# Designed miniproteins, single chains, continued (2), part 78

Each design is a single chain, and the fold is of that chain. pLDDT is the mean over its residues in the fold that is shown.

## One batch from the design tools (miniprotein)

Design m6701
Fold by ESMFold2-Fast:
Structure m6701 (fold): chain A 83 residues (1-83)
Amino acid sequence: MEKRKEELIERAERLLERISALEAANPDAPLEVQVELSVLAIDAAVLLTVLRRSESVSEEEIKEAEERLRKLEERLDELEAEL
């Protein structure tokens, strides 16, 4: 479980890095896109905090986090395509 938790932490960190890079590259992005990027960053940061603070994570919690990250990654890909 610790290896899967660590992989999820790394994925969440990479997601936040991608969001930051995309914001820096697109300062004149439409307001709707800017707001959505901010929401994604908040969601990713919350997930990262939960993963880092959890001393033990169940199989179900890992599956939930994987699904959550997948949806955030997919949404970021959609937003990047709008820029």
Scores: mean pLDDT 83

Design m6702
Fold by ESMFold2-Fast:
Parts: C-alpha cells; sequence; structure tokens
Structure m6702 (fold): chain A 100 residues (1-100)
C-alpha cells in the first residue's frame, strides 16, 4: 500500500540521517551496520512497489534510489567517506521527493 511505502520511506530518511551522523563521528563500524539496515529497507521498498501497480514516476525514483545505494556501497568499500556523504545527501533529496 502507499501508506506502508510512505512509512518505509520515512524510516529510510531516519536511517540516512543516522548514517551521516555515524560518518561525522568517524564511527565506521556503526556506519556499516546502519548501511546494512538501509540496504534491507530499500529492498523491502522495491518489493512493495513491484507488488503494487503504483505511479510509474514513483517506480523510477525507486530505481534511482537503488542506483545511488550501489554507488554509496562502492564509496564505503573504497573508504571514500566524503563521497559517501555527498551521495547520501543526494539519496535524502530523492526520498524527500518520493514523500511529496
Amino acid sequence: SMEEIKKLLEELLKLIDQLLQNIDAKDYDAARETLERIRELVAEIHELLEENPDDKELKKLAYEIIELLNEIIGAFESEDYDEAKKLLEKLKELVEKMLE
């Protein structure tokens, strides 16, 4: 349902803010745990969008979120936390657009 998707998107915003805080604190162990939670939540959002024949624009934004998440994971693997923060801010903007 759109209500369930909205709830998960709001949870995703909270986790993005938590991950940004973890990076700023240089707590990279906590950051990796938060990133794993983000991965699981994004997968759940994607599955719900596939089960519900919702707006095509919402599905396009979901695919862009998945692409950005893969880039964030790559930045973490390269230990480029400055790039990871930039990509997370971009991810936050996309999630906020989905909540409009």
Scores: mean pLDDT 84

Design m6703
Fold by ESMFold2-Fast:
Structure m6703 (fold): chain A 97 residues (1-97)
Amino acid sequence: DLEALLEALRRAQLEADAERNKEISEIMREMKEKVLYPEKMTVEEMLEQYRLVAELYRLAGDEEEAERLEKNAKLVEEALKKGLTPEEVFELLAKNK
């Protein structure tokens, strides 16, 4: 049945997207952990990571999360221009859910 085959394909696609989103969420969590130890990640590195992860979410079709991450990237960019420390940037990002 062609209908059953299409439904199975759609389910497989949704499962793949869910797994990808879970992997990206874990990477983001690890990035926040590194900011608790500033010597392991600079503000410039945080900016690059946010931009890359935002692009990955956009490519995965999650435009809402991509836009959220792009907003965070702009906050990190402004913080970098103001000379904020990694700890101050982390606190700023933690308040922006």
Scores: mean pLDDT 67

Design m6704
Fold by ESMFold2-Fast:
Structure m6704 (fold): chain A 96 residues (1-96)
Amino acid sequence: MVEVKEKEEVLEAMKEMGAGESEETEFAAELLAMPEEEAERAIEERAREIAEEEKKRNPEMTEKEYERIFVVRYTALKLQRIGAYIDYELAQKKKE
């Protein structure tokens, strides 16, 4: 069975490590509280939503520009989740 961390536990750890209160911090904590496969899907869906919104604002956007926006946002969201993981692990070591 995959151990799923609670969102509130992750948020507390991130705040202890100096993360500010923001929608980005909350979403990163939510992603870490999900099973890995569910988090990957949520990241992909969010990155696609952002790319679609940008395409609607710029109708002259090429498919390559759309793909680049998707990849950049996808990568940023994955890095935010990794940041939450690092904060959580560091907070746990302080309790040792």
Scores: mean pLDDT 78

Design m6705
Fold by ESMFold2-Fast:
Structure m6705 (fold): chain A 92 residues (1-92)
Amino acid sequence: LTPEQRAEIDAGVAEITLAVASLLIKKAEEYLKNGDFEKALEYSKQARELVDKAERILAEAAPHLDPATVARLRSGIEEVRKKVEELEKKAK
């Protein structure tokens, strides 16, 4: 694989990782609405770990990716991270 091809695969892995984090956030929001603060925090913690993983993957791949792809993924990471922080604040 060329560095560019490897970066494209890594970008795809980061996108899937962010999609899973978003699903965990949605589940945490459901638990929060139902008053299950312990489960809301647990799912939020898992989502935070996934967004941190996506950020690390993007950091390694970014030098070999199109700038528009990097910007889009950075935006997605920031959006998910913001939602995790809001959930952690509300669940405490």
Scores: mean pLDDT 86

Design m6706
Fold by ESMFold2-Fast:
Structure m6706 (fold): chain A 79 residues (1-79)
Amino acid sequence: SELKELAEGAKKALLAPAEYYRALGKEEKAKKAEEAIKNKDVEELAKIVVELAEEKGLKLDEEEVKKAIEELFKIIEKG
Protein backbone atom coordinates (compact mmCIF):
# COMPACT_ATOMS: atom_id res chain seq x y z
CA SER A 1 0.00 0.00 0.00
CA GLU A 2 1.38 3.39 -1.07
CA LEU A 3 -0.13 5.14 1.97
CA LYS A 4 1.46 2.59 4.35
CA GLU A 5 4.86 3.07 2.67
CA LEU A 6 4.54 6.87 2.96
CA ALA A 7 3.48 6.56 6.64
CA GLU A 8 6.47 4.30 7.44
CA GLY A 9 8.81 6.76 5.70
CA ALA A 10 7.30 9.65 7.66
CA LYS A 11 7.72 7.75 10.97
CA LYS A 12 11.39 7.05 10.17
CA ALA A 13 11.95 10.72 9.29
CA LEU A 14 10.44 11.88 12.62
CA LEU A 15 12.50 9.30 14.58
CA ALA A 16 15.78 10.12 12.79
CA PRO A 17 16.98 12.80 15.29
CA ALA A 18 16.28 10.49 18.27
CA GLU A 19 18.08 7.55 16.60
CA TYR A 20 21.03 9.81 15.71
CA TYR A 21 21.40 11.10 19.29
CA ARG A 22 21.07 7.57 20.72
CA ALA A 23 23.81 6.33 18.34
CA LEU A 24 26.04 9.12 19.73
CA GLY A 25 25.30 8.02 23.32
CA LYS A 26 23.17 11.15 23.96
CA GLU A 27 20.28 9.23 25.54
CA GLU A 28 18.73 12.32 27.23
CA LYS A 29 18.41 14.18 23.90
CA ALA A 30 17.10 11.01 22.20
CA LYS A 31 14.35 10.63 24.85
CA LYS A 32 13.43 14.33 24.54
CA ALA A 33 12.93 13.91 20.77
CA GLU A 34 10.86 10.72 21.30
CA GLU A 35 8.64 12.51 23.88
CA ALA A 36 8.09 15.41 21.44
CA ILE A 37 6.91 12.88 18.82
CA LYS A 38 4.52 11.18 21.31
CA ASN A 39 3.08 14.59 22.29
CA LYS A 40 2.98 15.81 18.64
CA ASP A 41 4.97 18.82 19.86
CA VAL A 42 5.84 20.41 16.50
CA GLU A 43 7.57 23.40 18.16
CA GLU A 44 9.91 21.18 20.20
CA LEU A 45 10.64 18.82 17.28
CA ALA A 46 11.47 21.78 15.01
CA LYS A 47 13.92 23.14 17.62
CA ILE A 48 15.58 19.71 17.91
CA VAL A 49 15.92 19.40 14.11
CA VAL A 50 17.34 22.95 13.80
CA GLU A 51 19.81 22.29 16.67
CA LEU A 52 20.93 18.98 15.11
CA ALA A 53 21.38 20.70 11.72
CA GLU A 54 23.48 23.46 13.37
CA GLU A 55 25.69 20.75 14.96
CA LYS A 56 26.34 19.55 11.36
CA GLY A 57 27.06 23.10 10.11
CA LEU A 58 23.70 23.57 8.37
CA LYS A 59 21.30 26.49 8.87
CA LEU A 60 17.58 25.65 8.54
CA ASP A 61 14.55 27.93 8.70
CA GLU A 62 12.58 26.88 11.80
CA GLU A 63 9.17 27.84 10.31
CA GLU A 64 9.77 25.69 7.20
CA VAL A 65 10.91 22.81 9.45
CA LYS A 66 7.66 23.15 11.47
CA LYS A 67 5.60 22.91 8.25
CA ALA A 68 7.54 19.81 7.16
CA ILE A 69 6.97 18.14 10.57
CA GLU A 70 3.22 18.97 10.42
CA GLU A 71 3.04 17.32 6.97
CA LEU A 72 4.83 14.20 8.29
CA PHE A 73 2.27 13.89 11.12
CA LYS A 74 -0.59 14.27 8.59
CA ILE A 75 0.90 11.49 6.42
CA ILE A 76 1.15 9.20 9.47
CA GLU A 77 -2.51 9.89 10.41
CA LYS A 78 -3.65 8.92 6.87
CA GLY A 79 -1.54 5.70 6.71
Scores: mean pLDDT 83

Design m6707
Fold by ESMFold2-Fast:
Structure m6707 (fold): chain A 79 residues (1-79)
Amino acid sequence: SEEEKLEKFEQIVAEMVLEYERETGRSLSEEENKQIREIVEEAIKTGDYIGAIKKIAEFLKLSEETLEKFVKKVEELLK
C-alpha cells in the first residue's frame, strides 16, 4: 500500500540519520532535524523519493558508497 511505502521510506531516512550519528558520534540538532523533515515532506508531495535520498546524503555529507546503498533500498521499495 502507499501507507506501507511511506512508512518504509521514513524508515530508510531514519537509517541514514543513524548512519550519520554512528560515523560522527554526533546527534542532529533541532534545526538539522527540521531540514530533514522538510526534504521528506517535499518527497511525499512530489513522489521524488530518490531525489530526497540524494539531498539528505548531501546535507549529511554521506559517502558516495553510503548514498548508493540507500538509493538501492529506495529503488527496491518503488518496485
Scores: mean pLDDT 84

Design m6708
Fold by ESMFold2-Fast:
Structure m6708 (fold): chain A 90 residues (1-90)
Amino acid sequence: MEEFRREAEEFLRRGDLEGALNALMGAAYHALMQGKSEEASELFERAIELAKQDSRLASTLGSFLRYVLHRYDLAEELYKISKKLRDEES
């Protein structure tokens, strides 16, 4: 768990937002599988904030939430964010 958090921080330091998102998603999934729901929620909150910065990242996290975690409500919200960011980028 600590290794995934450090990996995400290293990716953020070098501006690799996609790498950071992947590390956070992996850490959150592992926390959920271990029954650490509070830790998983914190990691998902960080992943969502990161994903809101880029339309592609928002879409990636949305797909993970929908197809892996079956959180359709959150996935739809991320897809709407992705669309808004894409529309603003033209």
Scores: mean pLDDT 78

Design m6709
Fold by ESMFold2-Fast:
Structure m6709 (fold): chain A 109 residues (1-109)
Amino acid sequence: GSMSPKVEEARKLYEEGLKYFKEGKLEEALEKYEKALKLLESQEEPDLVEIGKVYFNLGLVYEKMGELDKAIEYYEKAAKLLPRSHPLYKQALEKALELSVKELEKAIL
């Protein structure tokens, strides 16, 4: 459908979050992604693919921060919203599995 002003604002916040993440500014990236998520979730008919993309990137931020439980949670949320044909669907599943195995290995070793 046509992009609402709030969805356009969410897109800009998402792009700003990507820029901060690439610069290693993890707290700024988190703030931008959380603001984007709030706007996307506030829509009458939320775009689940756009929300899933934000969840995936929140997973990346928390992974980089060493917050592995939160990273797994957001990757699982992304996989639930993204269609199987979406490139991030498989990546989200692989990331969630990889981090879950890593946590299990730390508990055993």
Scores: mean pLDDT 87

Design m6710
Fold by ESMFold2-Fast:
Structure m6710 (fold): chain A 57 residues (1-57)
Amino acid sequence: ETPAYKLLKRLDRGAKPEDFDDPLNRKSVKTLIRNILGDAIPDEVIDEAIEKYRKEL
């Protein structure tokens, strides 16, 4: 599990798959991950973590 994936599990307790279909929610989550883990994380890694978490819900 990546640090971004672990952070998603903590931030979105009780989230539904539909919540990640909203572009505004997705953008907010990506911004929070960058603020906590740093700007060095590529967009692709963050998007992969979100998609993995969405499929696990």
Scores: mean pLDDT 71

Design m6711
Fold by ESMFold2-Fast:
Structure m6711 (fold): chain A 80 residues (1-80)
Amino acid sequence: TLPYPAAALLVTGKETDQETLERLREVAREMGIREVHLARPGEERDALLERLGEPVLVTDSARDAIEILTGTLEETRRRA
């Protein structure tokens, strides 16, 4: 059983390239995560966290998010 529910939140102070965002969405989809949100640190992050109100994967880097999700997918594949 995966610890992450249906949502992931990417928090970054840098511009996120559309290619990186699409790659993140693709990896999240492979894991069954339906919602991927992007926010800048501070007010935008806080507003989205309050709005979501659900357990979510929070990370401050698209690259880190992809690495975490890819690693979890690999581990789940070996477990299953």
Scores: mean pLDDT 64

Design m6712
Fold by ESMFold2-Fast:
Structure m6712 (fold): chain A 94 residues (1-94)
Amino acid sequence: SEEEELKQLRELGFFLTIATEEERPKVEEIIKKAGLKPTFEGELKVKLTDEEGKTKEVYLVLYTSLSKEEVLEKLRELNMSEETIKKVEEIIKK
């Protein structure tokens, strides 16, 4: 399972996830295990509402070795939501 997930990340050429500040070192570890050598690292601070109605600040983080256009094309091929695609586009345009 984990080995297959790491293989998929390597094949995609990008990694997109939501992480708190405390989770960031674990994200970097996953990138290393996947063998991704990102040429671009970007983030967007977003507010998420938990099950108790409390809002917290988290980061939508992107690591990629692909071009901006290739990342957006891959997200569309994976049928990612329009909201997710727009957020990634914002990260990339920064």
Scores: mean pLDDT 77

Design m6713
Fold by ESMFold2-Fast:
Structure m6713 (fold): chain A 68 residues (1-68)
Amino acid sequence: MEETERQIEELRRQAEERLAAGDGVGAAELRGQAAMLELQAKRKDLVDLNLERATALREGKPLPAEPA
């Protein structure tokens, strides 16, 4: 997680440099990559719940209860 956060920060920094250089398209692409990594890192916090639930659903097993 900490390494992923560092990658996100580095991508955002590179995007800022691209934007300062007038490359709006390159900046947008780097920001998109940073956003995707941020979503992946956030999803990891729920992996045990959401992955178990998705796997049970795919295999036709009863769904585990989710916390409120």
Scores: mean pLDDT 71

Design m6714
Fold by ESMFold2-Fast:
Structure m6714 (fold): chain A 97 residues (1-97)
Amino acid sequence: MEDAEAAREYAERAAELADAGRAREGGLAAALGGGLAGRAAESGDEEARRAAAEAGALAARAGTRAARVGTGEGAAAGAAGAIAGAGAAFLAGAEEA
């Protein structure tokens, strides 16, 4: 649960940073959120897996937005965040929309 809660916090921060045009920082926060969500997905606890799926999906959306608004390193960081978040959501049993 702590990893899933931290993942959600980082994913929400990533979205805020991407919305502010801070693509590199947003992408890095999304990647960290995705990684934490992936760890939570491995816990086997149903509540933790559901929280991980939600946090992973949020991180994927934030990373995608950072990739679209960023250039160079910002776009690359956003793409990495999107991949990490999507992977975590998939591992937790969430389907991509």
Scores: mean pLDDT 79

Design m6715
Fold by ESMFold2-Fast:
Structure m6715 (fold): chain A 85 residues (1-85)
Amino acid sequence: MEEAERLAREALETGSEELLLEAMRLAAEAARREAEAAGVTPTEEDVARAREVAEEVAAEEGLSPEQLEVLVEYGAYALAVARAK
């Protein structure tokens, strides 16, 4: 998470789409590993909710389709982990 946040801040400062995508991928990977450690898998409801939120963020921030899909993946794992806690 800390590395993903650092890259996200750097991407905002430089306007680098590559750094933002990398930060998003690191966040998604961290959430996936946390879900694996907790023994949980995202449900279809988690994915649907994550997509709803990701589509709103993508519309507001002008995210690419690739960035949108990574954000959906991150959100789905994060929601699964939150329910396990």
Scores: mean pLDDT 76

Design m6716
Fold by ESMFold2-Fast:
Structure m6716 (fold): chain A 79 residues (1-79)
Amino acid sequence: MAEARITFTAPPEKMAAAAMAGVQAVRDKGADVTVTQLAPGHLELTVRAPDEAQAREAAEAAARAIEREGGTVTGVEYS
């Protein structure tokens, strides 16, 4: 199992749409995702996939979806 963590912020009115878009993008790639609130307006998506290539592809899709919905991706980490 490989893991990717995506941290992002969004305005309050955009947060739900950005988080849902990120989650859906990960699921569309066939990966698992969990959402963690780090602080108000600051969330983390933990992506889990069978290998690093799949985790990276899902994380990149999620980052694009989040930014498209008005979120700002502040970091992406792989392990």
Scores: mean pLDDT 85

Design m6717
Fold by ESMFold2-Fast:
Structure m6717 (fold): chain A 94 residues (1-94)
Amino acid sequence: DPRKKLEEMIKEEQEKIKKVLSEKDPEAYELIEKNGLGIPGVVAILRKMGFSDEEIREILRELGFDDEEIDLALNDPEAFRDRLLDRLHDFLSE
């Protein structure tokens, strides 16, 4: 089942991200995970698996993501991630 393999790969990538973020800022890490850390990880995994952008869009929609989130994650996952981190930094600095 490709869905099960995708879930396992997403989990592995999530665990790597969790480890790095939890060491730097445990509170920010929890907020990031709740508010969208999964999207960049899913995109990175699907691209590593050789999926096209159209196939990735379809999969992400099936997983419950909206088109705006998908567009940001697909066009520049690093910029999307940085933007999310900046928002959390501003939130924590307030």
Scores: mean pLDDT 61

Design m6718
Fold by ESMFold2-Fast:
Parts: sequence; C-alpha cells; structure tokens
Structure m6718 (fold): chain A 99 residues (1-99)
Amino acid sequence: SLREELRRLIRELRELTRQAEEQGLTTVARLGREFIRLVERALEDESLSDEQLREIIRLAREVIDAIRAALANPDDARVVTGATLLIMGAILDIEAILK
C-alpha cells in the first residue's frame, strides 16, 4: 500500500538524518526531521487521495536522494546547500498538500 511505502521511507529518512547529524550536517538533519514530521502527519490524514500520497512519496524519495548526496559530499558546500534548498522546497510542497 502507499501508506506502507511511506512508512518504509520514513524509517530510511530517520536513519539518514541521524547520519547527517553525526557528520555535522546540522541544518540538513534539522530540515530532514521537519520533513519527517510532515510525512507522519500525512500518514494520519485519512482524507488524502492516492494522488496526494504518491506526490508525498515522490517528495520523500527526492529528500532521501538529497541527504544521501550531502552525506557522500559533506565538505562540498554546493552539494550541501543544494540538499538544504531541496528539503526546504519539499517541506513547503507537503505543507501545501496538507493545507
């Protein structure tokens, strides 16, 4: 189910944000945790359509890829800034879906 996939992505995101914190990527970790909170709120929202859930899954995958890129290149300011901006955008997109 879409909600089971979303729960799997949350578990992956929690591990990646822990790794980001350990690597000193404090802003990436903070934004990742904020994104996780919004995804958890979406899981509790029974009114969300399958299309909205698929969009949240797409955003979660993009955030995962961004955090992985930052973890692979923690000293690359361009990569870390790119990850930060992408996660901020994903937070705004989820907030718009959740109203």
Scores: mean pLDDT 91

Design m6719
Fold by ESMFold2-Fast:
Structure m6719 (fold): chain A 74 residues (1-74)
Amino acid sequence: MEEKRRQMTERAKQRVAKAVEDNKDDVVKALKELTNVLIQVRKELRELGFSEDEINAIVREAAKHGFKLLAKIE
């Protein structure tokens, strides 16, 4: 169970990183795509039977990672 949470957190972080990188030339589009990834991740985690507390923790970590990358766009 703990290993699955770690794997899902890392996958979520990679998905948001890709969304930001693929849209680095348009910060507004990067933000929209980041938001869409977070919505999809939340839905997938619910389908997999994670608790709301676990979903919130995973999505929060992914969001922090994505916003940190977004803030580095020049």
Scores: mean pLDDT 83

Design m6720
Fold by ESMFold2-Fast:
Structure m6720 (fold): chain A 81 residues (1-81)
Amino acid sequence: KKSVEELVAEGRAAVAEAREYAAKAKAATDAVEYAGYALAAVGAATTAILYGERLKKLGHHEEADALYAAAEAAGFDTSTV
């Protein structure tokens, strides 16, 4: 469906979003802000993991590992991928 190049680009975009939202959640002073950013980080991290899994199946383990590491940095367990 998508090329490896597109999967890498979209995965990296999801990684960037996950890290950005995770950082905003940690910096949040309001419980509502924390909850909103934490949920956004979950969504972005899940997207990054899915692209990482696709890359791993295509033999691009380094790119997949980078996406998994970023998801873990956002506080998400990647042990199931």
Scores: mean pLDDT 74

Design m6721
Fold by ESMFold2-Fast:
Structure m6721 (fold): chain A 76 residues (1-76)
Amino acid sequence: EIEKMLEKAYEILAKEVGKEKAEQAIEIIKEGLSKAKTKSPEEIGEEVEKRLIEAGVPKELAEKAGILTKKMAELL
């Protein structure tokens, strides 16, 4: 299920910010999820949102991706 969610997130990101930035964004999301056993879902979502903004993803899209990452972390 997480892989399917990541695939859908990539499609949306690629459409909005292009393939290269979308690949970078998915890497940031995966790095956040790798911390699921040491950080809370809230902390993971906030970290991902901030890193996406720093990487040049528009704020609104970064906020949505952070929320999605938090939801995915809750499943781990």
Scores: mean pLDDT 82

Design m6722
Fold by ESMFold2-Fast:
Parts: C-alpha cells; sequence; structure tokens
Structure m6722 (fold): chain A 91 residues (1-91)
C-alpha cells in the first residue's frame, strides 16, 4: 500500500540521516541500497544513484527522473501528479 511505502521511505530517511550525522559511509550506502529496493530502481539507475553519492553529478538527472517517475506512480493527488509531470518535462 502507499502508506506502507511511505512508512518504509521515512524509516530509510531517518537511518540515512543518522548515518550521515555519524560519518558512517557504510551505513549510508546500506540505506541507499534499501532506498533503491523500495523504489524498485533498475540496476542501471541504482548504479547511477551510487555514482551521484560518490560525487558524479553527471548521473543526477537520470536519478531525479527515476525518483519523479516513482512518485508519479504512487501518488493519487491530481495536483501533485500535475507538478510531477511538469518537473519530468523539464528534465
Amino acid sequence: SMKEIQDRLREIAERLNAALEAGDEAAARQELERLADVLNLSPQITADLFAVFDGDSSKEIPVQKALLEFLKKHTKDPEHLKILEEKLKEL
């Protein structure tokens, strides 16, 4: 359900923030792996996500596009859908 996905994303965000505050790169990478799983990212987009984390800004647009497509698939709010579609057109 959408609520279950939102709860999982919140848990991942909290753990990722805690890992980043602690300077624990290994824990942060594990949470990025969980994020990719929850978002059902392709292996290529997962690789792009980790590349961005490692400082490769050239992969930022593919990652942003994948995140917006995920949000579009899982939102039921017509106003939010319109905003997401407009953002996707700008990428």
Scores: mean pLDDT 80

Design m6723
Fold by ESMFold2-Fast:
Structure m6723 (fold): chain A 94 residues (1-94)
Amino acid sequence: MEEEVNRLIEEGVKLADEAAKYAQKGDVEKTIELARKMGEAFERALRLAPTEEQRQRVVDAALDAYRKIIEASKGNPEAVEAASEALTRALQAA
């Protein structure tokens, strides 16, 4: 289980990195798609995390990923909203 949680965290971070790159290019549609997948990965990680330490690690990673996307999405409110929605849904599922 710990390895699966770590894998999902890595997946979420990679999706955030890709979302940030597309956000910088102004590709709103792709940014929204990747932000949504990022939220799904972190949501699954939180559901599978059996300890408070692992849950906190997922939350910290999700918050860092969110900040990276909104920073890259400056001047693009649709991309910022999508990232905020993805984070909110992931954290609410916990």
Scores: mean pLDDT 79

Design m6724
Fold by ESMFold2-Fast:
Structure m6724 (fold): chain A 89 residues (1-89)
Amino acid sequence: VKELLEKARDLVSQAADKATDENSRIAATLALIGVSIALHLPGDPKEAAEFVLRLLKRALDEAVRSGDTEAAKYLQEAIKLAEKAIEEA
């Protein structure tokens, strides 16, 4: 679970870096902060993964709305890893 969320964090970092739209970049950066916090909080790994998934889906919605295909690509891959983390928890 933690390894999958760490890989998801790296993809979210790439989404923020590669974002072509300012609103997409902000949303991806906020998701990156949230994922980083979730990785360091004590508690249930499944709840952490579910929290991460909610943040990533919100950031993806913003990237899609903004037409930011680069950010959306990385966020979609991060979402797959978060979904797998929930299944393996």
Scores: mean pLDDT 80

Design m6725
Fold by ESMFold2-Fast:
Structure m6725 (fold): chain A 69 residues (1-69)
Amino acid sequence: AVEEARARVEALHDEISAAGDKETDIDRQVDLAVAEILTAVALTIPGASPEELDRVVEKARALLDKAVA
């Protein structure tokens, strides 16, 4: 459960990083940078629950969707 939730955060982090590498608009770069920081920080928390990790995925996904809309 935790490893599965963690894998989702890692996959999203990679997706956000790839999107950020191609973005030239400053406002969209900021949204992508915030999403990248959220996912990276979540991966450094050793006691994060699957529920907490899934909330990070939801929040970071919303930022990614906003940036690429």
Scores: mean pLDDT 79

Design m6726
Fold by ESMFold2-Fast:
Structure m6726 (fold): chain A 70 residues (1-70)
Amino acid sequence: SKPIDVDAVVKHAEELAKQGKYEEAYSVLKMGIKLQPDSAKLWKKLSEVAEKLGDKKSAKEYQEKAKKLE
């Protein structure tokens, strides 16, 4: 079995983001990446959340990571 349910992690982060809880969404996604660092889906969502937090540099780095994993 996969170490984590990536779809469930993304869904949880999206629900937090809808509530404006971008820091909490970021934390959830970072934990997911620690457990499954090869998931392009997690890196893409982390990039989106980083952009919402105003961290454009990290957002770009996470987006490039996701592209390399696809």
Scores: mean pLDDT 83

Design m6727
Fold by ESMFold2-Fast:
Structure m6727 (fold): chain A 87 residues (1-87)
Amino acid sequence: MEARLAEARALLERAAEAFEAGELRLAAEHLLAAAGVDPSLADALLAALADPERVAALVEEFAAEAAKLPPTKEAVLEMLRRLLEAL
């Protein structure tokens, strides 16, 4: 279990790096790869990236600090950071 979660975390870190680089397709591909080991986490991230209202809802779920951020690119990256910390 922990080894699979570590793999999912590594894929999410790659997705975050691609997102910051503006490589949104590569970020989505890494998120899909992460879904292979943790589908619920990847589905939540994909929904957040596609829908600003979903970003706000997921941000609220992860941290009080993040929950107060607007649904911007920075808020999405902070949400990804919080999800990586939770893994």
Scores: mean pLDDT 54

Design m6728
Fold by ESMFold2-Fast:
Structure m6728 (fold): chain A 87 residues (1-87)
Amino acid sequence: DFEKRVEEILRSMGVPEGLIRQLLALLELLGIHSEEELESLTAEQLMEKLGLSPEEAEELVERLKSARGDLEKMLGVFVEYLKEYLK
């Protein structure tokens, strides 16, 4: 189960429970239910679902691309996003 794997990784990283729930809600909003879908995320989806500017969306996608093949690093990108932009 992808969601359980995400929760386990985030807890192992020391992410607070409230932030774990926010990240899971974000993945649901983006329609991400697998590591492959996470790796295939587009700037257009981020703009549409999160209201990001083209520049912000492209920056986030580039950070995710640099972390491809490492689910923990990709989830870390979203943790930092939630801390900085969604509070």
Scores: mean pLDDT 81

Design m6729
Fold by ESMFold2-Fast:
Structure m6729 (fold): chain A 71 residues (1-71)
Amino acid sequence: DLVEEAERLVEEAAELMRQLPPEVAARLTAELRRGGEEAARAYEETGSRRLMEELAVEAARRVLEEARRAL
């Protein structure tokens, strides 16, 4: 389930962000929000829930990897 995968990745990223400097955590939070907005726009334009879910997972995974590198 892509929704559950995205949620899990967001939770993991949030946990790592709590260990980062506030400015870095704020930047990564903004990137995650932007990814969600891009996924929502894709759904509005295409009607594809699958594409929206895939983009959400991709955004969450990208932010999680950035958080890991920042530790």
Scores: mean pLDDT 83

Design m6730
Fold by ESMFold2-Fast:
Structure m6730 (fold): chain A 86 residues (1-86)
Amino acid sequence: MLYRPDPLLLELLRQSGATDETYTPREMLALFYTYLHRQNLFDPSDPSIAHVEGTLLGEILEVDEVDVRDEERILELLLRHAEAVE
């Protein structure tokens, strides 16, 4: 299924190198991890946690931290900013 991100999520995906207007959940998840890596948001003592407070990602997800292993939760939060188109 394809999703169209809202302008805020689309800006984040574009900062991760995205050029399309619609994405699969798998593509959005890959771009999410690319953003975490490029911004070096992983906790230095526990790499399963990413600190997103004060970042564009934190504004989109409305959380201070994310468990990077919880792909289902991450997708749930990202899809709140995307509309299913197909």
Scores: mean pLDDT 83

Design m6731
Fold by ESMFold2-Fast:
Structure m6731 (fold): chain A 86 residues (1-86)
Amino acid sequence: SELEEILRSIGLVLRAIGVYYDSLLFGATPEHAEELIELAEELKENPVTPKSLKLKVAEMALEVARASGDRELEERARELLKEIEK
């Protein structure tokens, strides 16, 4: 079970890096922001993911949401980051 959570954590982080990098190369869209927020939410709930990685992905989500110009996604990402920071 713990190994499954570790592999899931790694997969989620790698996918987040891919989406983030795509947004930097080709322009940030609301779709990039939404996917990064969803990935950050999944990482938040993953018990084996280090808090530093949870924060980093949430920070990436906020950056991309801001760059996308979607104010609702920016607010959602900001609240998620606050929840992880505590």
Scores: mean pLDDT 90

Design m6732
Fold by ESMFold2-Fast:
Structure m6732 (fold): chain A 58 residues (1-58)
Amino acid sequence: LSPIEVYKALPIDQQSAYVEKEVNETAEAFVSSGLFLPEQAIVMAKTIVEEDLKYVIP
């Protein structure tokens, strides 16, 4: 299942924690790839996660 599908199924109280986890995991993946500095990776991860969520928040 995609992260977005999991987010939709979560209660509101848990959605914020899920977003934080997804941002951190995505940022770690970018840092591991060697393409981005840690600071840039977290910003990119936040942008990607927020962009995905904009299309699924009712």
Scores: mean pLDDT 71

Design m6733
Fold by ESMFold2-Fast:
Structure m6733 (fold): chain A 103 residues (1-103)
Amino acid sequence: MEELEKRIEEASETTYKDMKEELLKKGFSEEIAEEAGELAGEATRLIGEAVVKGDMETARELQRDTGELLQKILNSKNDEEARKEIERLREVIREYRARIEAA
């Protein structure tokens, strides 16, 4: 499904840029903005992959769980708090990636 893969990659890139720009505007470091952006983009890609595989339940769960953590990152008071939420997001993405790739 090459066309859907390309659309997913485009959506992933948009999510990455939007998240990075928002965090930079809020005064977070470039390191935090880059890592959170990369994870946001990866989450969008995995949601798309789950949808392509017909696993709508996993796609919804992933969107909910990653959306919650991304909001916690955005609502963090400083880089240290954001880093803790980024580590949680990375663990969640790792778990969902394994589930989606196994499907």
Scores: mean pLDDT 86

Design m6734
Fold by ESMFold2-Fast:
Structure m6734 (fold): chain A 93 residues (1-93)
Amino acid sequence: MIKEIAEKALEKAREYMNQGDVEKALEEVDKIIGEAARYLAENEEPTPEVQKLIEEMRKRYEKYRKFTDEELRIAAWSSLIAKELQKLAEERW
């Protein structure tokens, strides 16, 4: 699931980077990650990794204390997708 989303983001970034459009590459990556994170927050139960990350965010960063549970789930899923994208980029870019 997360890997497939990250692969889609990487492929889209590569398309725009090959065209020399770095700004569009970043915009499309942010859009893919954002849309996927919102979908996962609404439709999937938090995995132990997502739940742990939500607890860590609330404890360590005061800005997240004002976030709703839904906003924290979106932030956690976004973070995990971004981490997988970085890993795939290092392996395949």
Scores: mean pLDDT 79

